Designed miniproteins, single chains. Designs and how they scored, part 34

Each design is a single chain, and the fold is of that chain. pLDDT is the mean over its residues in the fold that is shown.

## One batch from the design tools (miniprotein)

Design m1156
Fold by ESMFold2-Fast:
Structure m1156 (fold): chain A 69 residues (1-69)
Amino acid sequence: KEEELRRLLVEELGLSESTADIIARAALEAKETGLNASDIAKKYNMDPDFLAETMKKLLILANDKGIEI
C-alpha cells in the first residue's frame, strides 16, 4: 500500500521521492489513527492545506487506478 501510494505521488503528481514517502506515510497514518489532516501535518511538519489538497488528489487517483487506501 505505502509503495503504491508513493509511486502514484511521484509518477502522477510529480512530487519528489522524499516528499512522496512522507505524504504516503502521513496519509496511511491518518487512515489508521483517525487523526485529522491538521494534526498529521503538524506531526510531520507539513503545511496542512498542502497535505489536505495532496491527499484529495491522491484519493481521486487511487480510485481511478483501483488502489485501496
Scores: mean pLDDT 76

Design m1157
Fold by ESMFold2-Fast:
Structure m1157 (fold): chain A 74 residues (1-74)
Amino acid sequence: GAAGLADYIIKKGKELADKIPDPEARERFVNEAKRLAAQKFLELANSQRPVTEEDIKKAEKELEEIYKRLVEEA
C-alpha cells in the first residue's frame, strides 16, 4: 500500500545517501527523500488505489534525479 511505497522510498534514499561523501549534500538528499515519500504516501492514500509498478518506477526515477542533482552540484 501507500505506507509500503513510502517505506521503500526512505530505504532506497538511505542507500543512495550513503554514497554521498559531502555531509551537507547527504542531509539535503535524506530530507528530500523523506519529502518525496510523504508526498507519494498522501497521493496514494487519498486515491485509495493499489500501488502499481509505474508508481514504483516513477518514485525510483525521482530519487535518482534528486541524487544526480545534489551529487553534480557538490
Scores: mean pLDDT 79

Design m1158
Fold by ESMFold2-Fast:
Structure m1158 (fold): chain A 87 residues (1-87)
Amino acid sequence: SKRDELLEALAEGVREIEEDPSTSEEAKNAARRLFLLLQEHVEQNPEISAEELFELAAERLRELVAEYPQLKPYAEKLLERLREIVE
């Protein structure tokens, strides 16, 4: 489903952040927490649409970049991938 594709793209994006040695541990932990919260939200809301999940992910990624500007290139690339999945 498009929801599963969104979660897979999010997991891949977090993995790319985790594999970057220049990224701080605080930023890596925040990225992991973002993914876990989105995964938990989908589990608690099984009827959530792919578009709703995309909007939630986009909002959380913007908040993440505001706190950790170093993640901006990863977040922009990930948002583009997520948008392509839901269109």
Scores: mean pLDDT 88

Design m1159
Fold by ESMFold2-Fast:
Structure m1159 (fold): chain A 92 residues (1-92)
Amino acid sequence: STLTVTPASITVKVGEGVTLTVTVTGEEVESYKVTYTPASDPSKVVGTKTTKTSLVRIDNLTEAGTYTVTVTALDAKGNPVATASATVTVTG
C-alpha cells in the first residue's frame, strides 16, 4: 500500500489554515489519523484528529515554527495500513 500527502511541504501564516490532500492505493481505508508535532521535538504532540475525508484541514497552527504533520491511514478495524508525513512552516 502507498499513502501520499500533497503538498509535501507548505508555508502558511499564523492563524491561517492549511489543507492537505491524501491519496491511498492498494488498501481499504476507513479513516485518517492526523498528528502534528514541532520538527524540533517530535515527542510533543501539539494536535491530533481523526477524519474520514481525503482532505485534511488544519486550522489551529497559532505558533510560528516548523511542524511535521503525520497522516496514518486506518482500516475498518482501526489498524494502521499506511503512513506519510508533510512539513508545514508557520510564519508570523
Scores: mean pLDDT 80

Design m1160
Fold by ESMFold2-Fast:
Structure m1160 (fold): chain A 63 residues (1-63)
Amino acid sequence: MAEEREKLLQETFKRIKELISEGKIDEANSVILEAYQRLLELGMSAREAANEVHKVAVEAKKA
């Protein structure tokens, strides 16, 4: 379970970083929303899922 969440977050980070570097902000926001929904499916609470996708988005923007 934790391994699946970590893999999802790493894949999401890579995709968001790529889209932001290309200026595709709307697409990056869609990827963030999809990751949030998938984390909920993996049994994460709404608050935890929101915090995790927020961390990934912030890190992707800094990179």
Scores: mean pLDDT 79

Design m1161
Fold by ESMFold2-Fast:
Structure m1161 (fold): chain A 59 residues (1-59)
Amino acid sequence: GELAELGEEALRLGRERGDSGLITVGGVLLEASKLDLSPEERQRAIDGGLAALRAAGVL
């Protein structure tokens, strides 16, 4: 799903760039993707992941 894909991408980029913040965000998003989250919780996780990717200059 979107959350797992976003988490995997953040983790990959974080490892390639040595960005510990992106590695942490990627790990959290991947763990969150395994949970039965509410729509609001899922959207907050997606928004946070997208913000981290924008801060890294990916988006």
Scores: mean pLDDT 79

Design m1162
Fold by ESMFold2-Fast:
Structure m1162 (fold): chain A 87 residues (1-87)
Amino acid sequence: SRLEEALALLEETLERLEAAETAEEVIKILQETIRRMKELDMPAWVIQWMEEILESAKYHVEQGKEEEAKKAAIDGVRTLIEMLRSV
């Protein structure tokens, strides 16, 4: 199932984000996840949600708030997992 593959990818992404030691790594993980989500032909709203997480993380990095960038990424991915499991 495309949904099962997407959920597995998001769970993998969450683990990678929790292990990330730098803001650059957080941004890279989010970018790679978005690319893979597009390859899975996920609905536009899912891609938009991930793009908004990436923009939020980038904004915090630009403000020098690397821990906030990581937290925003983790919280956003976790929320998306919960939303997808509720469908």
Scores: mean pLDDT 88

Design m1163
Fold by ESMFold2-Fast:
Structure m1163 (fold): chain A 86 residues (1-86)
Amino acid sequence: MTLEEAIERARKAVEEASKTLPKKIDADYVERLIRTLAEEAEKLGFDPEELAQWVADELESILKQKKPTVHLAPVAVAVRAVGRML
């Protein structure tokens, strides 16, 4: 999966969750976060596309339950995905 495809998946997951969550999650913020993490991963010798895919997969998994308290999930998911690669 390309970096752009992973970002689109993450954006769609956030937009879908925002339909049912009491607080909207900023899809643009999630995109910027993934791009920043992918850039840092590449500097550390990791595959930026693989990292982006892992973030998208984890975000989809968490957000599909549409829980009210997951409005910070994109940040938590990105941190966990990076930790899993290390």
Scores: mean pLDDT 67

Design m1164
Fold by ESMFold2-Fast:
Structure m1164 (fold): chain A 116 residues (1-116)
Amino acid sequence: MTAEEEIRAARTPEEALMLAFGLLSQVARDLLRHATDPEIKAEVERLLAELQRIVQDYLDGRITPEEAFRRLREVADRLAEIARKSGDPELIEKVEQFRKLLDLAEERMREALAAG
């Protein structure tokens, strides 16, 4: 099953959010693996910690699914900036592909909220 197929199969806002979290975590780890600059590594590690905090805040009922996706998009935008600064075309394309999957997950979350 592709990531897109998994997102389209999501039945709850939480399932869509957790899939989006997993995708962004994968992108962040790929950036961290390819980064040689200690400042970039430190920034990606901070973004990974921020992703964990967003999911924890959502699971603890401190934020709505919509607010969680808003914060995930902010993290995705920062990861895209890091990828662009790296100058690696494969890394840039990978981040842009995951941003499209994040858009799909947010749409699926909104549909799941409307159905519940």
Scores: mean pLDDT 81

Design m1165
Fold by ESMFold2-Fast:
Structure m1165 (fold): chain A 100 residues (1-100)
Amino acid sequence: MLSEEEKAILAALSRLVELIRRYLAGEISLDEFREGVREVLRELAARTPAERRAQVLAGVGEFAIGVARSEGERAGKPELAERLVAALREVTREELARVE
């Protein structure tokens, strides 16, 4: 059985992958993507012990960046992948500044 922290991380990763795929499919705007990522990271931070928040958010953000590049390249949309990477870096940095 997974810990509550592990469940929170897996749920966050699943939601971020869905947001990446929805943006690449043209189903959501970049602003909607930024808002979705912010919501996911804030919910994850709230479910993570204070001493681990910065590490967990940084790790999840980095994983999502890797997924964005991989999914974008596979879809033949590397320019959209780089927009997602920039948005993920920006939102992750902003949310990290709130927890550390």
Scores: mean pLDDT 87

Design m1166
Fold by ESMFold2-Fast:
Structure m1166 (fold): chain A 75 residues (1-75)
Amino acid sequence: GPTTITQILQQSRQKLLDEARRLEEETKKVTQELLEKGDLESAEKFRKEGSQRVEELRQQAQRVDDILQQLKEEE
């Protein structure tokens, strides 16, 4: 069938979640590399900054999900 606004929003939500997952994985990898080098302060900074960015992406995905839930109830 034709692409609906619901399908577009589902794709947008998935893209945000995929980006959040990639950023979380990269943050964990960089944090571990810094810990292995003994740079605990840099490790904590990267973990904090990465965690904040991941949370922002997840919050954006949640807003899209809220719209999707509302559209499903109106159908």
Scores: mean pLDDT 85

Design m1167
Fold by ESMFold2-Fast:
Structure m1167 (fold): chain A 104 residues (1-104)
Amino acid sequence: SLEEVKQRLIEILKKAKEVFPEYQDEFDKLIAEIESVDPSDAEALLRVAQRAVGFLSRLYLEAPPEKQDEVWELLNEALRVLGELYSIATGKEVKLELKDVPLP
């Protein structure tokens, strides 16, 4: 369900806050935006999820070696959630991988 997808995205961002405490405010803002989205509004959830994946992708590129494995795992979990949201919005199965993400 969209509610389960929403909660999984929140959990991923909470874990990301522990890996990147210097970006706590940015993660808190993203979590608050996700929590404010109506679960019936798949398009709004998709937009926030895209923003969250974009942020995690930037952090992955900037991550020091000791954090790279953890942020890679978080980014892949977020991409799976984004793929599920696209699948719900389009009615077609979508799987997203890091190679499919336009890096800034």
Scores: mean pLDDT 79

Design m1168
Fold by ESMFold2-Fast:
Structure m1168 (fold): chain A 76 residues (1-76)
Amino acid sequence: LSPGEQQVIDDHVARMLEAGLSEAQAEERVRVLGEVTFNLYLVINPDMSPEERAALRARLEALGEATVARYREALS
């Protein structure tokens, strides 16, 4: 994860904590946002190759996993 991605994770975790989300609610929110983000990228870049799509999916999954792990840590 890049420094910019770490900043995005920290901001998202802080907002979920402010909203008082349970671990399960945070997991579902992160999953849905990842799916929506991936689909939006496909709409914006319809010429994306299968390799580019796979790389984007892997990056979004890694960002989502890191966000959930950080949220669990914050909840203790």
Scores: mean pLDDT 84

Design m1169
Fold by ESMFold2-Fast:
Structure m1169 (fold): chain A 117 residues (1-117)
Amino acid sequence: FRETLSATLADAEQQEKKNKLIEKIEKILKETDISDSKTLAEKVTEEFKEVLNLSEEEAELVKRVIEKIARLAAETGNREALLHALYNLALALSVKPHMSEAELKQLEAAALDLIKR
């Protein structure tokens, strides 16, 4: 029971962080033109940094991923694919906030493939 409760609390904390990130992403996308990929990437990265308590170095790596996602979405005009890519990134980082550069590159590749479809 104690171990089950601890697992449930950890899942609840991850879900709360994911939900906060999704809410903030949706607000940014309503307020920011998709063609302004740099401003969108900066705003989204600041929310990830705040919610997930990322270091400056970790935030810079996440910013590079978001910037590439935002640029491709701007080129395609596919706002829905941008939302899905950012939701998947928010979910992955809520589960594992402190990812290596190699792990972030794998998430980047998956997100870019989603937008290209």
Scores: mean pLDDT 77

Design m1170
Fold by ESMFold2-Fast:
Structure m1170 (fold): chain A 60 residues (1-60)
Amino acid sequence: MDDELARLKARAEETYEKAREMLLNGTSPQEVADYIARELDLSPEDAQRMVERIQKELEE
């Protein structure tokens, strides 16, 4: 049984890790949000929310 959610989760995890790497490398949160929106077909608002979550994890 093909689970489309599993594919979306895998893509999200890959994009999340890449976004985290970009932030650690000094890429601006705005550029990272644009990357996430493009890769995951998210709205700019949803992409910004994901960047905020990554930043919080990096600060902990």
Scores: mean pLDDT 78

Design m1171
Fold by ESMFold2-Fast:
Structure m1171 (fold): chain A 86 residues (1-86)
Amino acid sequence: SNAQKAVALAVAASLLLMAASLEPEEERRALVDAAVEVAEKAAKLAETKEEAIELLEFVKEAAEKSLDKELAEEVVKRLEEIKKKV
């Protein structure tokens, strides 16, 4: 279902953020950008606005736990912008 795909994409976005934390700057940037794009796709596939918000909050928490403070704050701002469009 689209709901199951949305959850899977949110998990994938979180794993991309973990991977980004292990990579040099250029590759880290590409993985972060991919993670945010996948998180936006997860939100769009969610059956409800409430579910979309919960998935974006899940990815936001992963960013805060996996990334350095400066990069985490950047990712959180991008996810909050997506959340406002839901």
Scores: mean pLDDT 87

Design m1172
Fold by ESMFold2-Fast:
Structure m1172 (fold): chain A 55 residues (1-55)
Amino acid sequence: GISPETRAAENEGVRALARGDYAAAIAAFERAVQLGSGEAKEGARRGLAQVRAAA
């Protein structure tokens, strides 16, 4: 499962990406990777890779 903290970090990353704030999006997804485990951590890593590719 995804912890509330990991979910909050992912949501922050998505909102930052939507407004074009790539630095904030990277920081938020990096935090989601640190907080997550298993599939949640892999999801956060994919989000981070997507932001880095877009920046």
Scores: mean pLDDT 77

Design m1173
Fold by ESMFold2-Fast:
Structure m1173 (fold): chain A 57 residues (1-57)
Amino acid sequence: SFSFHSVVGDFLMDAAKQGYTIDDQLLQGFGSLVSQSTSVSDLRSRMRQLLRQHQQQ
């Protein structure tokens, strides 16, 4: 079965490899998205949106 924690881990590794800054605020945000998401696709979409917003700050 898919684990939302594994999806978050994979996304974080890919983001870090692309040069994005991973801080406590972003990690806490992703944790909240796990509880709000209904599927892996939904979670990835929400994480991508949050990462874009974080990068623009």
Scores: mean pLDDT 77

Design m1174
Fold by ESMFold2-Fast:
Structure m1174 (fold): chain A 79 residues (1-79)
Amino acid sequence: SEEAEAALREGRRAFAARDYAAAARHFEKAVQIYLETLGKEAGKDPGFREAAKLLALALGHLGRDDEARAVGRRLSQLR
């Protein structure tokens, strides 16, 4: 959806600026919208996969390592 793609774009912008807290919020929004619209097929969507990978990286930069690992596991299960 356009809303998910916009959230992914804003997340990428924040990540490039090293605002990992803002990046994580935007990527979380993108991941949530993709899951709500695509359900189990979200794992096949390149935008979802990018948002989830970048979310895990942003959470890692914030020291939220348990949450980063959980996102990585979920992405692996939705292949």
Scores: mean pLDDT 85

Design m1175
Fold by ESMFold2-Fast:
Structure m1175 (fold): chain A 100 residues (1-100)
Amino acid sequence: EVKKALETIRKAYEAFLAGNTEATEEAVPAAELIEKIIKEDPEKGKEILKELKKIYLEYLREKLTDELLEKWKKELGLDASTTKEEFLEIVEKKLEEFLK
């Protein structure tokens, strides 16, 4: 169940980074399952969050286009001058806060 959810989220990240936002709707049930596990088992949740962080940052670094970066800067209320590297640092820092 968890492994299948992680695989679904990985595919959704890859598709989303490629500009296919429809794949994110399919990932919602998988994300909700992971959230439930984190709330019910914090230790297992920490391990899952570390794996999600690794998957997300790996695909984000490799696949993030300038067009997708611009879209996310607008959606997240980030400064228009924010570079790809600064964006990745912001994402990593926020993910670290979720692991604490």
Scores: mean pLDDT 66

Design m1176
Fold by ESMFold2-Fast:
Structure m1176 (fold): chain A 85 residues (1-85)
Amino acid sequence: SKEEAEEMAKKAKRALDDALKNKASKDYILTIAESAFAEFKEEFPETSELIDRRLAEIRERIAAGDIEGAYQLFVETLEEVVKKV
């Protein structure tokens, strides 16, 4: 349901916010993003194409050291997947 998607998005954002506040490694930040999106794809398969496209861009930003840009795209993607559900 949309309510379940909203709660999953809140948890994902909180996990990433906590990792950033604790100065987590790039690898750990990427793991959080990949895990959150994998959970969305399992519960809401209709979001898979959007998530795969956005995750590729997030990976590139993280690899380039653009953690702020990766975070922004992650949050935008969570908002888009919730709207799609």
Scores: mean pLDDT 85

Design m1177
Fold by ESMFold2-Fast:
Structure m1177 (fold): chain A 91 residues (1-91)
Amino acid sequence: SEIEKILEELREILETHADLSEEQIERVLEYVRKQLEEGKVPYLVGPETPAEERREMVDFARENNSVIFLIPELSAEAAREIFRLAKEYIK
């Protein structure tokens, strides 16, 4: 399914770029699954995401019925990859 494909790509991003345990990754994926099933396109940011990039993400969310969640353990690189995945999902 489309949701399963998105969640698998997100798992790879989180395993590569986020300092999260397997249990924490599963919790994030479950949360994202729920949002996708409700027709929302979620993406995730951390405190290390630069303000200019965060503004771009907020503007995209506003235009595309998306939601942004702050995850303290999420690196700037993980946030960028998740934003890329969210943009691909819209198209």
Scores: mean pLDDT 72

Design m1178
Fold by ESMFold2-Fast:
Structure m1178 (fold): chain A 95 residues (1-95)
Amino acid sequence: MKRDELISLVMEALARLQDDPRVDEVLKRFLEKQGKTAEIERLMKEKGLSEREAIDYVFLKVLNEQPPVSDLKELALELARLGGDEELIQRIKEI
């Protein structure tokens, strides 16, 4: 339940940020914590994906692998802070 709620808040924060280039760096740091840096680099090198395409692919895969609730909460907070959305920040803190 808490993981699904945090994933929903992450997706809401991402939708509010749309094409903000700072999102790529936040997602990259999250994926680095999940041990996915080498997989991102491999996808870029072997399949010719852009860094953004590789990040998006690995990110969606990681969300299906049940990442730690603490890491999801930190990700959701970082994304909400980029948007300056105090209401969303407060909702995330309460989970």
Scores: mean pLDDT 83

Design m1179
Fold by ESMFold2-Fast:
Structure m1179 (fold): chain A 111 residues (1-111)
Amino acid sequence: AFFSSEPLMPPFSDAEVDRFVAALRAAGDLLASQATDAALDEALALIAEVMGEGVAEAVRRLIDQLRTASGWDVAQIGAALRAIADTLARMDAADRKDAVQALMSKVTFVP
């Protein structure tokens, strides 16, 4: 569908998508090995490096909501990030790019 809407993010290159998937995996691996707030801050810094500070802040807010409202711990968040990264890594390049763009659009829409 093509219609006039404010783009949430500029179109990603294949290299940017690869870096995003790698950053999610690195963040998830870090949190799986070190379930600490310091490791969470480092994981969010990796996301900010690839996707920008606004996305990292939206992810931080979502993580805080999951921790406070749903009782998720840092290790569960890390496991979820690893699962997402593994799923994206198994997709072909076109499907992976579309999935990353859709995920980023949803993350930055969190109120």
Scores: mean pLDDT 71

Design m1180
Fold by ESMFold2-Fast:
Structure m1180 (fold): chain A 55 residues (1-55)
Amino acid sequence: SAEVDEALARFRTLALKSVSEERADRVVAIMRQAIERNPKLLDSFKEEIALLEET
């Protein structure tokens, strides 16, 4: 979904501050899989990303 893609793109941008592109892409893939298996995680994931973006 567009909402999941936007959240993962924001997460990737945050990850790139600390890890390589290769590692960022791997973690994004894991998070996509986790959200696809547990869609209820999306809201909490978006809240955490927003907090990290403010810090």
Scores: mean pLDDT 85

Design m1181
Fold by ESMFold2-Fast:
Structure m1181 (fold): chain A 70 residues (1-70)
Amino acid sequence: SAAARERLRALAKEYEDNPELRKEAEKVVKHELEHGTLSDEFIEELKATYTPEQIKAITAMAAVLMEELL
């Protein structure tokens, strides 16, 4: 778990200066807080808009943001 958190933080930091991906990460957090899960439609829309690497960065930033909100 500690190693996984470190990896997520490293990836989030790599993309910290990308305001577009940061904004998408915030949307992911808001959706999860509101619904407890990401809808298939939300996930499909992300996959249609972003590369797999960008999606990985968005989810890593979202995980870090969720930890900060707790």
Scores: mean pLDDT 77

Design m1182
Fold by ESMFold2-Fast:
Structure m1182 (fold): chain A 90 residues (1-90)
Amino acid sequence: ETVVTNEEIDEVLPLLSPETQEVLELAKGLKTVEEVKRLVEAALIAHKVRTADEAGLRRMAERLGISVEELRERAREAERLLEEARRAAA
C-alpha cells in the first residue's frame, strides 16, 4: 500500500525546503504526471523522516508495520530519486 496519500502530499508540500520545491518545479516540466507524483511522494517521505525525532520515527514505522531501519532505507531511496531529478534538470 502507498505510504503517503494525495491529501498528505498536498499538506506537506508547503512545508518542504525551498531547495526541494525547486527540484520538483524543475522536474515537472519534463515529467509525466505520474513521475511528478512519484517525486512528490519521495519528497514527502524524505521530509517526514528528516524532521521526525527517534520516537516519531518509531511510531511511524510501527504504524506502517515496518522497522525503523526499513523506514530509513525508504527515505534514503526517496532522497536518491530526488537527487536523480536534480541531475536530470541540470
Scores: mean pLDDT 66

Design m1183
Fold by ESMFold2-Fast:
Structure m1183 (fold): chain A 93 residues (1-93)
Amino acid sequence: AEEKIEELEKNLTPEELLGVYATKAIRHAIETGEPLVLEASSLDPEFLERYEKAQEEAIKKGYIKSKQIYVTREEADRLLYERGKEILLEELK
């Protein structure tokens, strides 16, 4: 598992790594009901409105049980990177 993470970190750019880990963290949060970390500062207002509506529907259906966390882009990138890496390490066991 760790060897595959090392290969990813050597072969991908920081932006590509963030994309892999962030996607994993977001997917896992939606599937398990863990708090979803969201970047608010650079999101389009129309996208935010649609996203908030989708969150309300997901909560009503029981897909999301925890409060959503809105943070700055830098903090969102950090949290999603850390959580996504942790999830990937567990799945690659």
Scores: mean pLDDT 71

Design m1184
Fold by ESMFold2-Fast:
Structure m1184 (fold): chain A 77 residues (1-77)
Amino acid sequence: SGEREKLLKAAEELKKLKDKMEEQGVSRHDMVSELMKEGQKLAEKYGLPFGKIARIMMAILAGYEPEEAVELTIKRG
């Protein structure tokens, strides 16, 4: 219950950062690097396994919306 809400909040933050970097024309390499740093901070902030945050990050990078990224992570975790 609480984990799903925290994963969704983390996914929304990662999506906002991705969209901001795309609008600014940030390179794919730098975008991945910045999302990895943010993902580590979000994992610590919400007390979530980094592996789950990394899966959400990969889904967001692949173009999935936050709620879809969370569903994909829950089905495989």
Scores: mean pLDDT 84

Design m1185
Fold by ESMFold2-Fast:
Structure m1185 (fold): chain A 86 residues (1-86)
Amino acid sequence: SAIESAIKAAEQLAEESERLAKKAEELGDKETAEIARKAREHFLKARDLYQAAKEDPQAYEEGRRQLTLGAAYYNEAKARLKKKEA
């Protein structure tokens, strides 16, 4: 289902965000690690909201908002790490 796919996507992005945080820590970049963990928190909130959307359709819109916020932090962390690895 669309909701199940959204839950899995949010979980995958949360895992990727934690991997980015660990990479940043390995490079001594605490600021980027913090940004990546903020992305993870938003993706986990999106997951929980998508789970709630099975019973409350309004939760889906809130889940989409959390996913968008997570993506912003994720892209920032990713860009910062790319610059550090260059």
Scores: mean pLDDT 88

Design m1186
Fold by ESMFold2-Fast:
Structure m1186 (fold): chain A 73 residues (1-73)
Amino acid sequence: SSSLKKKEEEIRKKADERLKEELAKIRERYEAELAANPDRQRELAIRYTAEMLRAIGDVFQEELEEIKKLREE
């Protein structure tokens, strides 16, 4: 049981780290594209907000699926 809990904690930690990295990459792309296209600020903000929400959803879904598989073993 302690081994399973530790594996779940490692899965969650990896998900947190991956989310942080993915959001940082999205932010960097947003900032770069905004600098190149300052007149498109609202359009870019909407697009990159949607991309962030998708990344959050994908990371959390994968985390839940990995934990579920671990618990079904």
Scores: mean pLDDT 86

Design m1187
Fold by ESMFold2-Fast:
Structure m1187 (fold): chain A 65 residues (1-65)
Amino acid sequence: SSKESGALLRAMGIALEEGLEVRVEEEGDKLVVTLRGDDEEALRRAKEKLEEIEKEYPFLEVRVE
């Protein structure tokens, strides 16, 4: 859907901006975005931004590895 595409583009943009690896998977009615990297500050900033987006898109879930 357009909402799913919008949420995905914003999440991918945040990961790219912070230089993190990203994986996106569908889990039932949820989109799970997993961020991976070795920069703890970049992971923290990306997670904070994605948590704000989760409030707009309840089907989005963020994980950090």
Scores: mean pLDDT 79

Design m1188
Fold by ESMFold2-Fast:
Structure m1188 (fold): chain A 87 residues (1-87)
Amino acid sequence: SAMEITMIQFLISSANTSIWIARRQVHSNPDLARKNADTASGLIQQAEQLLKKHKDDISDDDLKKLQSQIQTAQQQLKDVQKQLDAV
């Protein structure tokens, strides 16, 4: 439904914000960067779980779009985690 799609999009947007903060803070505040990366990981997991739970209630087009957005967020998080491992 529209409500479930909105909730999943909110979780993805929140994860992207945490990833953005983490990326900007990798060198200046690595502890804050790690905390935001952990927050993003949790939000992505929640988005995936809601998407799986409501898979049958979501159109194939919306499902594919949300899966793509989650995969993009996962890749960006992985890149930030690699940068943090180098600090």
Scores: mean pLDDT 90

Design m1189
Fold by ESMFold2-Fast:
Structure m1189 (fold): chain A 63 residues (1-63)
Amino acid sequence: MTVVLEDTVTVPAEKAEEVAAQLVEGARALAARNGAELVDIRVTIEVSGDQATVTVTATLRTR
């Protein structure tokens, strides 16, 4: 079966890439803990002034 996990955080724009990397690693760790295959991962960074909204969407496939 397929499960989609989404995590969204608003951070200062200068930290968006660092936070995105942390969320990606979290998604990978979660997949590994659940014995799931990480089929797809998408990162979206939307900058608005000095703030950025980081969204990480991970698609996992279980047996």
Scores: mean pLDDT 82

Design m1190
Fold by ESMFold2-Fast:
Structure m1190 (fold): chain A 61 residues (1-61)
Amino acid sequence: SDSDKTKEVKKEVLELMKQLGVPQGLQDEVQKGIDYLESKDPSLAYDAAKHIKAVLEKKLA
């Protein structure tokens, strides 16, 4: 489901944020935002999480 896909991508986003040294407070806000979007539109939440992941991966490359 989109919800299961979002959970997996969210986990990857948080791991990338940890690798980049992003403060825990900002990690918590990003997680909260994705969870809020998922409660309204699971497809939009999945797309948002993928976009965030792509941006973070670009910063590590």
Scores: mean pLDDT 82

